# Ledger of designs, part 50: designed miniproteins, single chains

Each design is a single chain, and the fold is of that chain. pLDDT is the mean over its residues in the fold that is shown.

## One batch from the design tools (miniprotein)

Design m1831
Fold by ESMFold2-Fast:
Structure m1831 (fold): chain A 81 residues (1-81)
Amino acid sequence: MEAEELNERALELGKKAVEAYQAGKLEEAVELMREAARLGLEAVELYTADFPAEEKEEIIAQTRARMEALIKKFEEALKKA
């Protein structure tokens, strides 16, 4: 399934981002997390395709906010390095 494939890729990239972060490869960790967030948002958009427009927009907005928070944490770590 298209959404499932995107979600699997997002999870793999997210795992690699955490591994890079733990290894001190902060630039790589930020890039991987941004890519994971992009694919994760695409997956959520596909999962919510049949939802009412207002509900879909709310779920996507919440997911985006969570992804932005994760990216921000990694970027802040990079700035301090």
Scores: mean pLDDT 80

Design m1832
Fold by ESMFold2-Fast:
Structure m1832 (fold): chain A 62 residues (1-62)
Amino acid sequence: SEKELVLKLIAEKLRLIGLELELERLKSKPELTEEEKKRIKELEEEIKELKERIKELEEQLK
């Protein structure tokens, strides 16, 4: 269903915004713990994968 694909695309885009805001907040800190450095790497990888997934969903809607 096109409606289901649109809702999924919106949900994935909202998730992306949340992850990008978390990444920006961590990167804005003057000092990072080892756990925060690991979280940044995890966020960067998750954001990359999510952007590719969003692109695929957008292609399905064209």
Scores: mean pLDDT 86

Design m1833
Fold by ESMFold2-Fast:
Structure m1833 (fold): chain A 70 residues (1-70)
Amino acid sequence: MEIEYGVRKIDENTYIVVATARGVTSEEDLEKARKAVIEKLKSEGYEVDKVFAIGVFDGEAILMSLAKKK
């Protein structure tokens, strides 16, 4: 599964993260993608409450989160 990350700064400590996961054909793949996004953001020092699936189409899932830095 390949995941691409886009990060946009909203304010001093808040970022919107959009992740595009390819090869998502099942709910299990989608959950795996959510976990991967959370783990990557935590490893980069972000605090992440929840990752939302915005849409899934043609084996591609769009995930979004609000991420904060301490």
Scores: mean pLDDT 79

Design m1834
Fold by ESMFold2-Fast:
Structure m1834 (fold): chain A 60 residues (1-60)
Amino acid sequence: SEDDIKEVEEAIKEGKKRIEKLEEESKTASKEEQEVLSELIELLRERIKKAESMLEELKK
């Protein structure tokens, strides 16, 4: 249980770092690349939201 919580917390932390990196890459990307990066960032944000919801349930 605690190990599962720790794994989910690590996954959320790494996901947030990936989003920050992609947002920085987007600043120097072409318009076409920015659209692809934007979609990827949104997918990662959705996955983090689901992981945070799962973490909330695991802590109950």
Scores: mean pLDDT 83

Design m1835
Fold by ESMFold2-Fast:
Structure m1835 (fold): chain A 74 residues (1-74)
Amino acid sequence: MWSKEELLEGLDVAIARLPEIFPHLTPEEQAEARRRLETLKSKVEAGGDVEEIQKEVDRLFAELHARNAARAAA
């Protein structure tokens, strides 16, 4: 399970590398994904439950992967 520090580092990397990870998302979809990741990072920084936030991150990435794949196929 991720520590708070590992989760924060992972979120920072994901935010920075979002266009590389999900290259087929539109600029609007990438901007929304970035805002959602930044919100999750803020929750971790505010002392939110790391395990629950990690599950939210996992769900968001599953959604983004599906959308990226759909965009690549379109």
Scores: mean pLDDT 80

Design m1836
Fold by ESMFold2-Fast:
Structure m1836 (fold): chain A 99 residues (1-99)
Amino acid sequence: SEEEARRLQLEAEVIGTLAAMIKALVKNYLKRRKDLSPEAQKLYNEAIKKADEAIKLAQEAVRYARSGDLETARQKLEEAKKKLNEAISLVNEADRLDS
């Protein structure tokens, strides 16, 4: 339905925005912290990579929702959510190492 397509598009836009915010926050943190362990720095860089993947998948979900391919849109949205959760998990692990 048009309503379902709109909901999928909005959810994908929210997920993409959250991933972009996490990427920006992590990049800013790395720029400001010169005393991070190599292990923590690796995890933060991996979190940035996962956030980038989430952004791309969210953008694809928006495109498929707009074209009416709701099945592919749902699949891409679920993949975007998984990548976002992986990015958050990596940030939390990195924070624990240098706490």
Scores: mean pLDDT 91

Design m1837
Fold by ESMFold2-Fast:
Structure m1837 (fold): chain A 61 residues (1-61)
Amino acid sequence: DIEEIIRESIEISDKMSYDEQSKINVLINEAIKALEAGDYEKARKLLEEVRRILKKVKEKK
């Protein structure tokens, strides 16, 4: 769910590097464009990439 991903990225933004935050922002924007175009497979794949980055950020000590 894109809304949950956005909320989670905001919540942990202070734990993210600039590169990680930039990459997440680009991927979310691309996912939104894919959803608007009706390309649900592409959107899902992009959101899975965002989730992977968020999971790695959370696991950082």
Scores: mean pLDDT 77

Design m1838
Fold by ESMFold2-Fast:
Structure m1838 (fold): chain A 70 residues (1-70)
Amino acid sequence: MSAQELVDQGEEYYKQGNYEKAKELYEQAIKLDPKNARAWVNLGKALAELGKIDEARKYIGKAIRLIGEE
């Protein structure tokens, strides 16, 4: 499974309110492609929904840095 397919599956779980499963899929996407800014943003969003605000901020910051490298 590609990083993009994992992000797409995570977004479907996120839409269902299953933020824990979405988080797991985004973490797998990042493991396959650590430069996938979309996976980092979506991981941060899922963590924010789970109340992990500090971790959410950290991972969204990672995505901003990756976008800035282009």
Scores: mean pLDDT 84

Design m1839
Fold by ESMFold2-Fast:
Structure m1839 (fold): chain A 58 residues (1-58)
Amino acid sequence: SDIVDDKRVLAYLEELLKDESLSEKEKEIIKKVIEYLKNHPNPTIDEFHDFLASLLNE
């Protein structure tokens, strides 16, 4: 599978965190995704999708 462009995704998510309309839970989810990408450079799309599915299906 293709590799996630972690630099672009990180930039987007960091900008998204500046949105004051986000709930505390939404900000927590975004922060967890940022932490994942910082600790797991160049994840596959499948690996990233599985992580997101686990996180969002809590």
Scores: mean pLDDT 77

Design m1840
Fold by ESMFold2-Fast:
Structure m1840 (fold): chain A 70 residues (1-70)
Amino acid sequence: MEELLKKIEELKKKLEEVLKKTKLPKAHSVEEIVERLYELAEKYGNEDFKELAELIKKAVELAKKIEEEK
């Protein structure tokens, strides 16, 4: 669980460097970031963007479940 979040953070850092080079618009929320990643995956045919989006969604759902099950 926490390892999954750490891996997502590492991948996010790598993608942030790539996105900075591509001059993509800044996202305001996790939901916007996920949408941007799906759009990039479909437009550029890069599964890494889609996988990262799915991992972020999973991490958010897990975080919500942890908060609820306190």
Scores: mean pLDDT 65

Design m1841
Fold by ESMFold2-Fast:
Structure m1841 (fold): chain A 70 residues (1-70)
Amino acid sequence: MSDVLRDHADTLFDLSDQNDVESVKLRKIGDMYLSMGNVDMANKYYKKSDDLHDTSVRLRSLADELLKTS
């Protein structure tokens, strides 16, 4: 049982890390657009970055809860 829960938690941590990395990349794209004076595009990418960061946090929380219940 614990090994299966550990594998599921590891998958959730991996997905969390992937979303966090993508969030950082989108933030940098937003910063690039902002430096070019394109505020509308910058805000669009910042929103996408925030959404991915929120998803990353939730996935990590789920992985942590999964480990605590075993």
Scores: mean pLDDT 84

Design m1842
Fold by ESMFold2-Fast:
Order: C-alpha cells, then sequence, then structure tokens
Structure m1842 (fold): chain A 83 residues (1-83)
C-alpha cells in the first residue's frame, strides 16, 4: 500500500542519516558497538529501535546511544503523520 511504501522510505532515510552520524561519532572504544549498529542499519528488516537495544547491550557510549534515540524519536514523530 502507499502507506507501507511511505513507512519503508522514511525508515530507509533515517537509517542512512543515523549510519552517517554513527560513523562520525565513532571512537575506538565504540568500534564494536558501532560496527554492529551499522550492520543492523543495513538490514531492511531491522528497526532503529532494535539497533538502539543492541547498542545498549554492547556498551555503546552515551553519545552513540543518544544519536540512535534522537533519530528513532524523529522517525516515530514522522510516522504519526502518515495517513
Amino acid sequence: SDKEEQIKKLEEQYKKELAERLRELATPADAAAVARALELLADPNVSIGSVLQEAKKLGASQAVIDAIQEVNDKLTEDLKKIW
């Protein structure tokens, strides 16, 4: 449906934005968590919320966690506008 295609496009757009932000924020200490997050963001079947949970489990820095949360919150707000 048109709504499903709009949702998919928004998710892909925010995943690309988040991947770019994570690459810029990555420190050596975040390497494993960021690498895993980038792998998950490349998967069309994985939500940004799931990426957030995995980053937390892997002990990502607060800056990385905050970036994922911010993008997830923006996506959630945009999804509410789909009719």
Scores: mean pLDDT 84

Design m1843
Fold by ESMFold2-Fast:
Structure m1843 (fold): chain A 96 residues (1-96)
Amino acid sequence: MEAERLTAAGVAAYVKGDAKAALEHFKKALEIDPDNAMAYLYLGKTYFEILGDYEKAIEYYKKAIENAKKTYGDSLLGKLIIEEAEKNIEKAKEKL
């Protein structure tokens, strides 16, 4: 899917530490698929790990949890997204 490809491109940019490219790719993915929990998770990680914007990171992690529950329900992927987001919310709160 196009949204999945944009999410993958965003993740690749995130891994390289390219916050600008990561944000642009994830934003475009969310324009196509606004319920994309993976894009919200990596937006949170980009704000947390690269930009040091802990308040925005928490906001996007919360959106990742909400959309993972909605889209994936009780699946393994949904559980992994929720666990990662919850763990990173706790870490971000420690930085505030």
Scores: mean pLDDT 86

Design m1844
Fold by ESMFold2-Fast:
Structure m1844 (fold): chain A 68 residues (1-68)
Amino acid sequence: SSAAQLEEIKAELSKDPRIKAELVGDDTLIISSTLSVEELIGLALRLIGDYPDLKVSVEGDKIIVTPK
């Protein structure tokens, strides 16, 4: 399920102390970080590749992940 995928992403990204991933409700993952713009874009592209059923958006300095 999309909720299980969001929890998986949160758990994996929480291993990096530069990344803060917060699940809002059951359907929105907000990723905040101290990563550079290039590193943030790289992370977003990786998430798009690994989770094709999820919508990944870069909004300012954050990545927003939701079900499609």
Scores: mean pLDDT 84

Design m1845
Fold by ESMFold2-Fast:
Structure m1845 (fold): chain A 75 residues (1-75)
Amino acid sequence: SKEEEAMKLIEKGVEAYRKGNFEEAKKYFLKAAEIYVELKDYYKAYILYDVMTELFPDDEELKEKLEEAKKLYEE
């Protein structure tokens, strides 16, 4: 399922981050968050973007995605 795909991408992102492959980790997390948005699981998308903005504090695009997901979740 798409839910399982998103979870597997998060697992791959965590593994990449632990190995110091930060750019690869970001790509996996972004793909997982996109799947959650497609599934209208805005809570999981919000949480994932929140974690990503802590891991990548200089990424302004991630901050914008977090704010968008938060608005959709807080409806």
Scores: mean pLDDT 87

Design m1846
Fold by ESMFold2-Fast:
Structure m1846 (fold): chain A 79 residues (1-79)
Amino acid sequence: SKEELLEEARKKVEELMHQGALEIQRLTDEGMARAKELAGDPEAAERVRQETFDRAYQLARKVSEEGEKLLKEAEEKAK
C-alpha cells in the first residue's frame, strides 16, 4: 500500500539518522583525540579541529539529503 511505502521510507530515514549520528560522534571523538596528540603543534591541532568539524557538518548534510531523497522516491512510488 501507499502507507506501507511511506512507513518503510520513514524507517530507513530513522536508521540513516541513527547511523549518521554514530558516525559523526566517532569522527568527532577521533578528530579531537588526534588534535590532543598534536598539542606540541598548535597550528596543526587547530587545523585538525577545523577539518573534523567540517567533515562532521558535511556528513550531517549528506545524511539529511539522502533522507530527503528516500522520502521523495517513496512519495513518487506511492502515487
Scores: mean pLDDT 86

Design m1847
Fold by ESMFold2-Fast:
Structure m1847 (fold): chain A 58 residues (1-58)
Amino acid sequence: SSAHTVAAGMLARDYGISRATAAAIVRNAARLSPEEVARILGIDRARAGRIRESLAKL
């Protein structure tokens, strides 16, 4: 969806990751753990958990 494309672009810009990596996170948000998201984005688990939950609602 267009919302997935926008979310991927925002993640890539905010966290300095490739658009392909960001798109994979958005696509797999419901299947990724907060720990996996934290590792990929270089952030703490609590913040990663909130991002994952927001993406899973798309």
Scores: mean pLDDT 86

Design m1848
Fold by ESMFold2-Fast:
Structure m1848 (fold): chain A 57 residues (1-57)
Amino acid sequence: SETPLQLILRAIGAVLRAIGDVFQAELDGDAAALAAARRRLAEARARLQELQRQYPA
């Protein structure tokens, strides 16, 4: 089974990927891709915050 550390690292990875997607969409001038990437970033950020509440250091 996954450890709390593994869950947090996966959530951090999702945030970093979504940030990259936002930058790429801005460079491409793709408004639809930008909206989708911002939504993914918000979801990834919310998941990371929830995990940090459940598993405080």
Scores: mean pLDDT 87

Design m1849
Fold by ESMFold2-Fast:
Structure m1849 (fold): chain A 74 residues (1-74)
Amino acid sequence: PSEKQIEAESDLAMAQMLFAIAKIMARNGAPKEEVIEVLEEAIRLARKVAEEYPEFREEAEKLIEEARKEIEKL
């Protein structure tokens, strides 16, 4: 695979992991501000993937929407 594809796959995987971590943090009663920081980092990485790698755009955009909904619930 190209370096661009590897980077996009890595960034999307990291965004997915950060989203999962944020949900675990929220369930364990972590401070709202800390949960929001992790969700915002997930959104940042997913946005980068959506902009730079069209084949992952839909998956990345879905993650961004889900992360934003989690922030609104906090």
Scores: mean pLDDT 87

Design m1850
Fold by ESMFold2-Fast:
Structure m1850 (fold): chain A 70 residues (1-70)
Amino acid sequence: SDVIELVALQVRVVGLATQVRLLKRLKAPEEEIRAAEEELRREAEEAIRLAEELGDHELAEELRRLLEEE
């Protein structure tokens, strides 16, 4: 089910976003932060694509905002 896949992907995206925040706060090596940010972007882009395909435009916008959060 695409819905179950989207839910799993959203949980992963939230987890990766939290990981990126913690790595930055703990001043982890730049290569580790960059790797986590690239993984977050990839997973979030996939989640946005799937959310749009399922017609959940609100979730897609929420995920885009999460990527733009500074």
Scores: mean pLDDT 83

Design m1851
Fold by ESMFold2-Fast:
Structure m1851 (fold): chain A 68 residues (1-68)
Amino acid sequence: SELGESLIATGIRAVEQGVPPEAALRAVIEAGKLQGLSDEEVRKIGLELGKRVGIPKERTEKIIREVL
């Protein structure tokens, strides 16, 4: 989705600007929820962002579960 792509790009940019990857991931998941995305779509966005910013998959999945 266009919103999902925008959220991932925003998360990557935040990490490039010095935001810790896990903090950027938490912020993107929360933003997706606030924008009305489904839990399934937020999980897909979070997993893709985590992969692209170098968070281990198991850690990414744990963070997604904590925020959702």
Scores: mean pLDDT 87

Design m1852
Fold by ESMFold2-Fast:
Structure m1852 (fold): chain A 80 residues (1-80)
Amino acid sequence: SKEAVERAKKYLDELVEMGVLSEEEAKEAKEEIERLGKEDPEAAKKAAEEAELALELAKNRDNPEKARAVLEEARAKRAA
């Protein structure tokens, strides 16, 4: 849904503020999530959940490396 796409974008912006992602990486991720929202709403929902998990790992568990790993693994699975 559009709501899941917008929520994911907000999580990605917060990941930039936390230093987990660069602004360029977040822009690329936002473009992918917008595309998924049009082509595969279930994949877009999963992407939002993955971004939320990454934000929790960085913000609440002080683990930015694991946050990056979650996002990178998710993108790799979608690219395969």
Scores: mean pLDDT 81

Design m1853
Fold by ESMFold2-Fast:
Structure m1853 (fold): chain A 65 residues (1-65)
Amino acid sequence: TTRETALKIAAIGEGVDIGVPVKVEIKGDTAYVRFEGASPEQKEEAYKRIKEHAESLGFKFEYVE
C-alpha cells in the first residue's frame, strides 16, 4: 500500500464516521480534502484528524470548501 492509498483510506474513514462524502486529491506532496455537508464543528474535528494522518505520512494538507 502506497502512502497515497493509506491517506485516501483514512480520509474516507473519517467521512464515513461523520456520515458525509469525502473527496481527496493528491498533487505532488499536497493532499486536498473536501467534505460534502456536515456541521462546521464536525468538519473541524474531521479536518484535524485527516491533517494529522497526512502530516504523519509526509504530505502537506489543504482543506477545500
Scores: mean pLDDT 76

Design m1854
Fold by ESMFold2-Fast:
Structure m1854 (fold): chain A 71 residues (1-71)
Amino acid sequence: MSEEEFQRLVEIVRRLIEEARRRGQLEAAERAEELLEEALKSDDPRKQVSLLTAAALIAIGGIIDAELAER
């Protein structure tokens, strides 16, 4: 992954976290934000990708949970 690709992925994850937060999924947003911060602190590209992927999935899960709770 290039630095530019990594930065774009970080931006996408941040947007997902904010959406989860807006939908009241505070625990999912907080956990995803924690993983994002760990990714930003890591110098290991594999660990960075793994943490960003986990953060994205947790944020998406929160958004889905909010959607299902409306029905």
Scores: mean pLDDT 82

Design m1855
Fold by ESMFold2-Fast:
Structure m1855 (fold): chain A 77 residues (1-77)
Amino acid sequence: MEEKVDELIEALKDPDPRTRYRAALELGLLGHEKAVEPLREVMETDPDPTVQAAAAEALERIGHKELADEGYRRLAA
């Protein structure tokens, strides 16, 4: 299980925004705490707003709604 989480965390660095988007959603579904900091960085720094939204949704699913709300505020502004 941790191996898949590590692979998805690496996929968050992929040059393809579709790959980053899928990785963020999968990390949210797996709900592993190890993904929290990588997802927060994507939410704060990714140039694609769809990928930022996916990272925020993943953080909310893992249980970090306060971090997700920061991402949603950036997208709503």
Scores: mean pLDDT 79

Design m1856
Fold by ESMFold2-Fast:
Structure m1856 (fold): chain A 60 residues (1-60)
Amino acid sequence: MVTEIDVLVTLSIHGPLSVRELSEILGASQSHVSRILRRLEKRGIVRRDPKTGKYSVVVR
């Protein structure tokens, strides 16, 4: 029941989060959260920091 909107709202409130942190907060599997994040990253909505592995919303 976790959606792209749930992921985006959580990232906007809590700042940069890993797949693991998001899965724990949202009560979802890491595989489901990872799939959502990959889709959002391909759409340019979120960015992964290669140094930390954490995701954040793309802000202008």
Scores: mean pLDDT 79

Design m1857
Fold by ESMFold2-Fast:
Structure m1857 (fold): chain A 61 residues (1-61)
Amino acid sequence: SSVVEQVALAELLAAGMSREQAEEVLRLAKEGRTDEAIELLKAGGLSEEQARRIVEALVAS
């Protein structure tokens, strides 16, 4: 597993997202479904800025 994926998962869990939702975000980002990943993060209570930052880090890896 990627260090970036592990860091992102930890950030999402710390933000109050469930493990199931956090793992789905990682899957969507790895599939290049960035808009869907951002929408799921926002539905989970993250700001658009925080969601975009996390997804960009995952895609850049």
Scores: mean pLDDT 81

Design m1858
Fold by ESMFold2-Fast:
Structure m1858 (fold): chain A 88 residues (1-88)
Amino acid sequence: MKEKIDELVDRLLDVLHRMADEASFDEEVQLTALIIEAVSTRFIKDPKEAAKAIAEVARRGAQLARSLGFTDYAEELEKIAEEAEKLI
């Protein structure tokens, strides 16, 4: 379980950082908040609670990505959320 949680957090952070690199300055504030929340999931000791938090951050990230026209990032984040939801 921990190995899969660590993989999902790494994938979530990779997508969010790639989005931040392409986003305008105004969107970076929202992306920075999501990145902080994603990093914080590493400190959740219960694997199911960690998976739930990862899914929530990924779903919110996907919604933001779609609002900004980043369809590919939204799809990557939705896949991360779906994989995390299967661990709950």
Scores: mean pLDDT 84

Design m1859
Fold by ESMFold2-Fast:
Structure m1859 (fold): chain A 87 residues (1-87)
Amino acid sequence: SAAEKAELEKRLEELKKQIEDTKKYLEENPESFSREDLEKLLEQVEGLLKQLEELEKKTEDEELLKKIEENKELLEELREYIEELLA
């Protein structure tokens, strides 16, 4: 329905902002994160990626698929950055 699409679009936009804000905060404040904090954040990022992959499989709307893919790309970049900080 149009209402379900609008709600999902809103959640995807909110997620995008959270990912961008989190990456920026990590880049500006790397000393604020313990190894345990980074490992927990990595687990959350991996969980979100799996949720988006399952959502992508169930989604036929091209606009929603584009927003899902944008969020997946941002999460993959954040995952890589966290993995670099843990190395």
Scores: mean pLDDT 87

Design m1860
Fold by ESMFold2-Fast:
Structure m1860 (fold): chain A 85 residues (1-85)
Amino acid sequence: GEELIKKAKELLKEAEELIKKGGDSKKALELAKKAFELAVKAGDKELIQEVIELVKKLLKENPNLTQDQINEAIGLILRGIGELL
């Protein structure tokens, strides 16, 4: 429960730091995906929404994403929206 939420928040902070520094966008996406899986397992809808917003920010601010990474990011947003319905 709470341990999953804590771990997901730590992963999101690491991903956000990478985005702010213009760092490894692939690693940022991988961290966001891990945080999403933990948020879903925890049933934390607010945290799922935070993951969606971070992935949207990644798509907006990181021009070096491959088409496969863009597709993965869009897929993650769609899965997140589904979890919130």
Scores: mean pLDDT 84

Design m1861
Fold by ESMFold2-Fast:
Structure m1861 (fold): chain A 81 residues (1-81)
Amino acid sequence: LSKELEVEVLEALARMYYAIGKLSGDYEEAVEQLKKIAEKIKELGAEPKTVIELLRELAEEAEKAGDEKAAKKAREAIEEL
C-alpha cells in the first residue's frame, strides 16, 4: 500500500468512526478511535487535518448532546495532535 493511499484509507476510517459515534451516541469511543487514527497518520509523516476537523465537529456534537466529558476529551485530543 502506498503511503498516500494508506493516509486516504485512514481518513475514510476516521469518517466511519465519526458517523458511528453520532449514530450510537458513544462520543467518547469515537474520540479515542479518531485520536488513534490521527496518530497513525502522523507516523506516516502526514498532517492529520481531516481527523482534527472531525474531532472538532465531534466536540461540538457531543456538547450539543450534553456529553461535556466527550466534548472535553475531543478538544484535549486536538491540542495533543
Scores: mean pLDDT 86

Design m1862
Fold by ESMFold2-Fast:
Structure m1862 (fold): chain A 116 residues (1-116)
Amino acid sequence: STAREALLALARAAAEAAETLRRAAEGVRDPETAEEAAREAVEALRELAELARQAAGLVPDSEAALAAAQFAEAAAELIEAARRAGDAERAVELLRQAADALAGLAAQFRELAEAL
């Protein structure tokens, strides 16, 4: 079904974003690599937020998809703020926290898809 396909697409996108953020955090050596990691993470999170908003109209539980979009946008804003402040340690911590949360969202969307 379209709803099941949308939830599976969200699960894959969230899992891919989680992996991107985790690898970006591991690559941080200095402020320049922290800036690159933060920019990559913000791009991935905003892309996920847009996919989640599109999926909200296609799934029975639109609130779960919208909550994921709100989480991704909020995480992107916090990471961008840490980048602008030059706080590499804070940026890495936020990337790791967002990656863990996104991995959980991926599992949740996969379970929702299996229930359809």
Scores: mean pLDDT 89

Design m1863
Fold by ESMFold2-Fast:
Structure m1863 (fold): chain A 62 residues (1-62)
Amino acid sequence: SKFDEFKEFVKKYLKEKGKKEISDELIKKFLEANDYDVEKTKEEFKKLLESLSKDVTDEDLL
């Protein structure tokens, strides 16, 4: 599913960056905000993370 594809991407990306994993709820919210366009969601997630110089939290992904 689109959720599973994006979730695996997020887990791998955050692990490579040494960041804490995020909840399934946040992954779903991020996908919903981007109309379940996995490729667009991945790009927006990377941009958001690059703008943050700290560990990702639930509040940072709102």
Scores: mean pLDDT 73

Design m1864
Fold by ESMFold2-Fast:
Formats: sequence, structure tokens, C-alpha cells
Structure m1864 (fold): chain A 83 residues (1-83)
Amino acid sequence: MLDEKAKSIFKNFEKLVEYYRKLMEEAVKNGDVKKVEAIYRALERAIQAALDSIPEDSPIREEFEKYAQETLEEFRKLLEKVK
């Protein structure tokens, strides 16, 4: 039950990241620094919300934390590119 909840949160987060990635790519193309910053901050909040929702004893938590950090670094590079 707890692992299924963690898997569901992770899968939903992956879908959210794909959506944010498309928005980010468009904002970068348009040179919209404010939009890029807003998406980056939204991603940070989404990561925190997901971590708060994943059971601390779930084996998926570490895998999620790795994915979240890699995604955040990807988006940070895009943010730095438009500054």
C-alpha cells in the first residue's frame, strides 16, 4: 500500500515534469526570464510537495530524490542560460 502510493506520486511527478519541460522550452525560446523563473520555482515547490507525500520508509524515496535533483539541475541550467 505505501509503496503503491509512492509509485503513484513518482509517476504523477514525472508527468508534471514533462509538462513543465515543455513550458520551460517555450519560455526559453521566447527569452521570457520571468516565466522561466516562475516554472523553476513551481518545480521546487512540486518536489517539496512530492517528498512530503512519499512515506519516509519507502524504498522509492531515494530513487525519487535522485530523479528530483537531476530534474532540478536540468531546469537550473535552462534558467542560467536565459539570465
Scores: mean pLDDT 83

Design m1865
Fold by ESMFold2-Fast:
Structure m1865 (fold): chain A 68 residues (1-68)
Amino acid sequence: SMEEVNRLVDEVAAGFKIAQAETVEEIEKLIKKYNAGDTAIGAALGVARASGDEETVKLIEEAYKKVK
């Protein structure tokens, strides 16, 4: 559906923004601002892991636990 495609595109874009964040607090704010779901978090983790950025992976996981 078009709604499903639009939601996926928005979530992937949010995930890329989350992957650029440098602190747990900033990631939490972005998750709340974009109402980021599992798809957005998956995209953010994918970017961080592909970059070998283990620090960012840990920040994303910590922030997501606090928001959910």
Scores: mean pLDDT 83

Design m1866
Fold by ESMFold2-Fast:
Structure m1866 (fold): chain A 61 residues (1-61)
Amino acid sequence: LEKGDEYLKQGKIDEAKKYYMEAVKEDPYNIDAIKKLRELGVSDEEIEEIIKNAKKPAAPT
C-alpha cells in the first residue's frame, strides 16, 4: 500500500484510486483497499459496483 500512499502524496488521486480499485477487483475481501477508496471519496455505490464486477460475491450474513 506504500505505492498508493506515494500517489496521494504527489496529488495523483486518480492513480491512487485506480490502484485501490484494482486491489478490490483482485480481492473483494481487501478491507484495507475498500477503506482507502471510501477515504478518497469513492461512493459506496461505486465500491459496490467494483465488488460486483470482481465476480467474487461473498456470502455475508
Scores: mean pLDDT 72

Design m1867
Fold by ESMFold2-Fast:
Structure m1867 (fold): chain A 75 residues (1-75)
Amino acid sequence: SADAEAERLYEEGLKYIEEGKYEEAIKKFEEALRLAQSDRIKAGAYYGLAVAYGKMGKYEEAEKYLQKAIELGKK
């Protein structure tokens, strides 16, 4: 399913975060977000984007994505 593929891409993004490859992580989280159908997986992808941008010092982008993740996670 699209959600299963989104979850796989999300997991690859997390692996790139562990490796310090933040630009590669962002690409994986963006692809996960594109395919995700459930709010749970979308929230995870937005949180991943927030972490990656924060690690790169892009705090305005990090805050934007964190707010989106929190909003979806409340549902």
Scores: mean pLDDT 88

Design m1868
Fold by ESMFold2-Fast:
Structure m1868 (fold): chain A 72 residues (1-72)
Amino acid sequence: DVADRLLEAVRNKDYETVERILREVFGFDEETAREIAEKLAALPDHAQRGVAALVESGASKEEILRHVDALA
């Protein structure tokens, strides 16, 4: 599951995998993917889980970006 892989990568500080998922699955550009990865790394666990739940629900890239920006 994409949501599970994203959450595990964030927890493991595997930012290369986080950026790759954001670019390849959601179509974010390289700069935006890096920014989202940095913001996710700074969030508490409950907020990271919230983003993973949005991903699991099939949220658009714009919805994911807005949610991460609102939490940061």
Scores: mean pLDDT 79

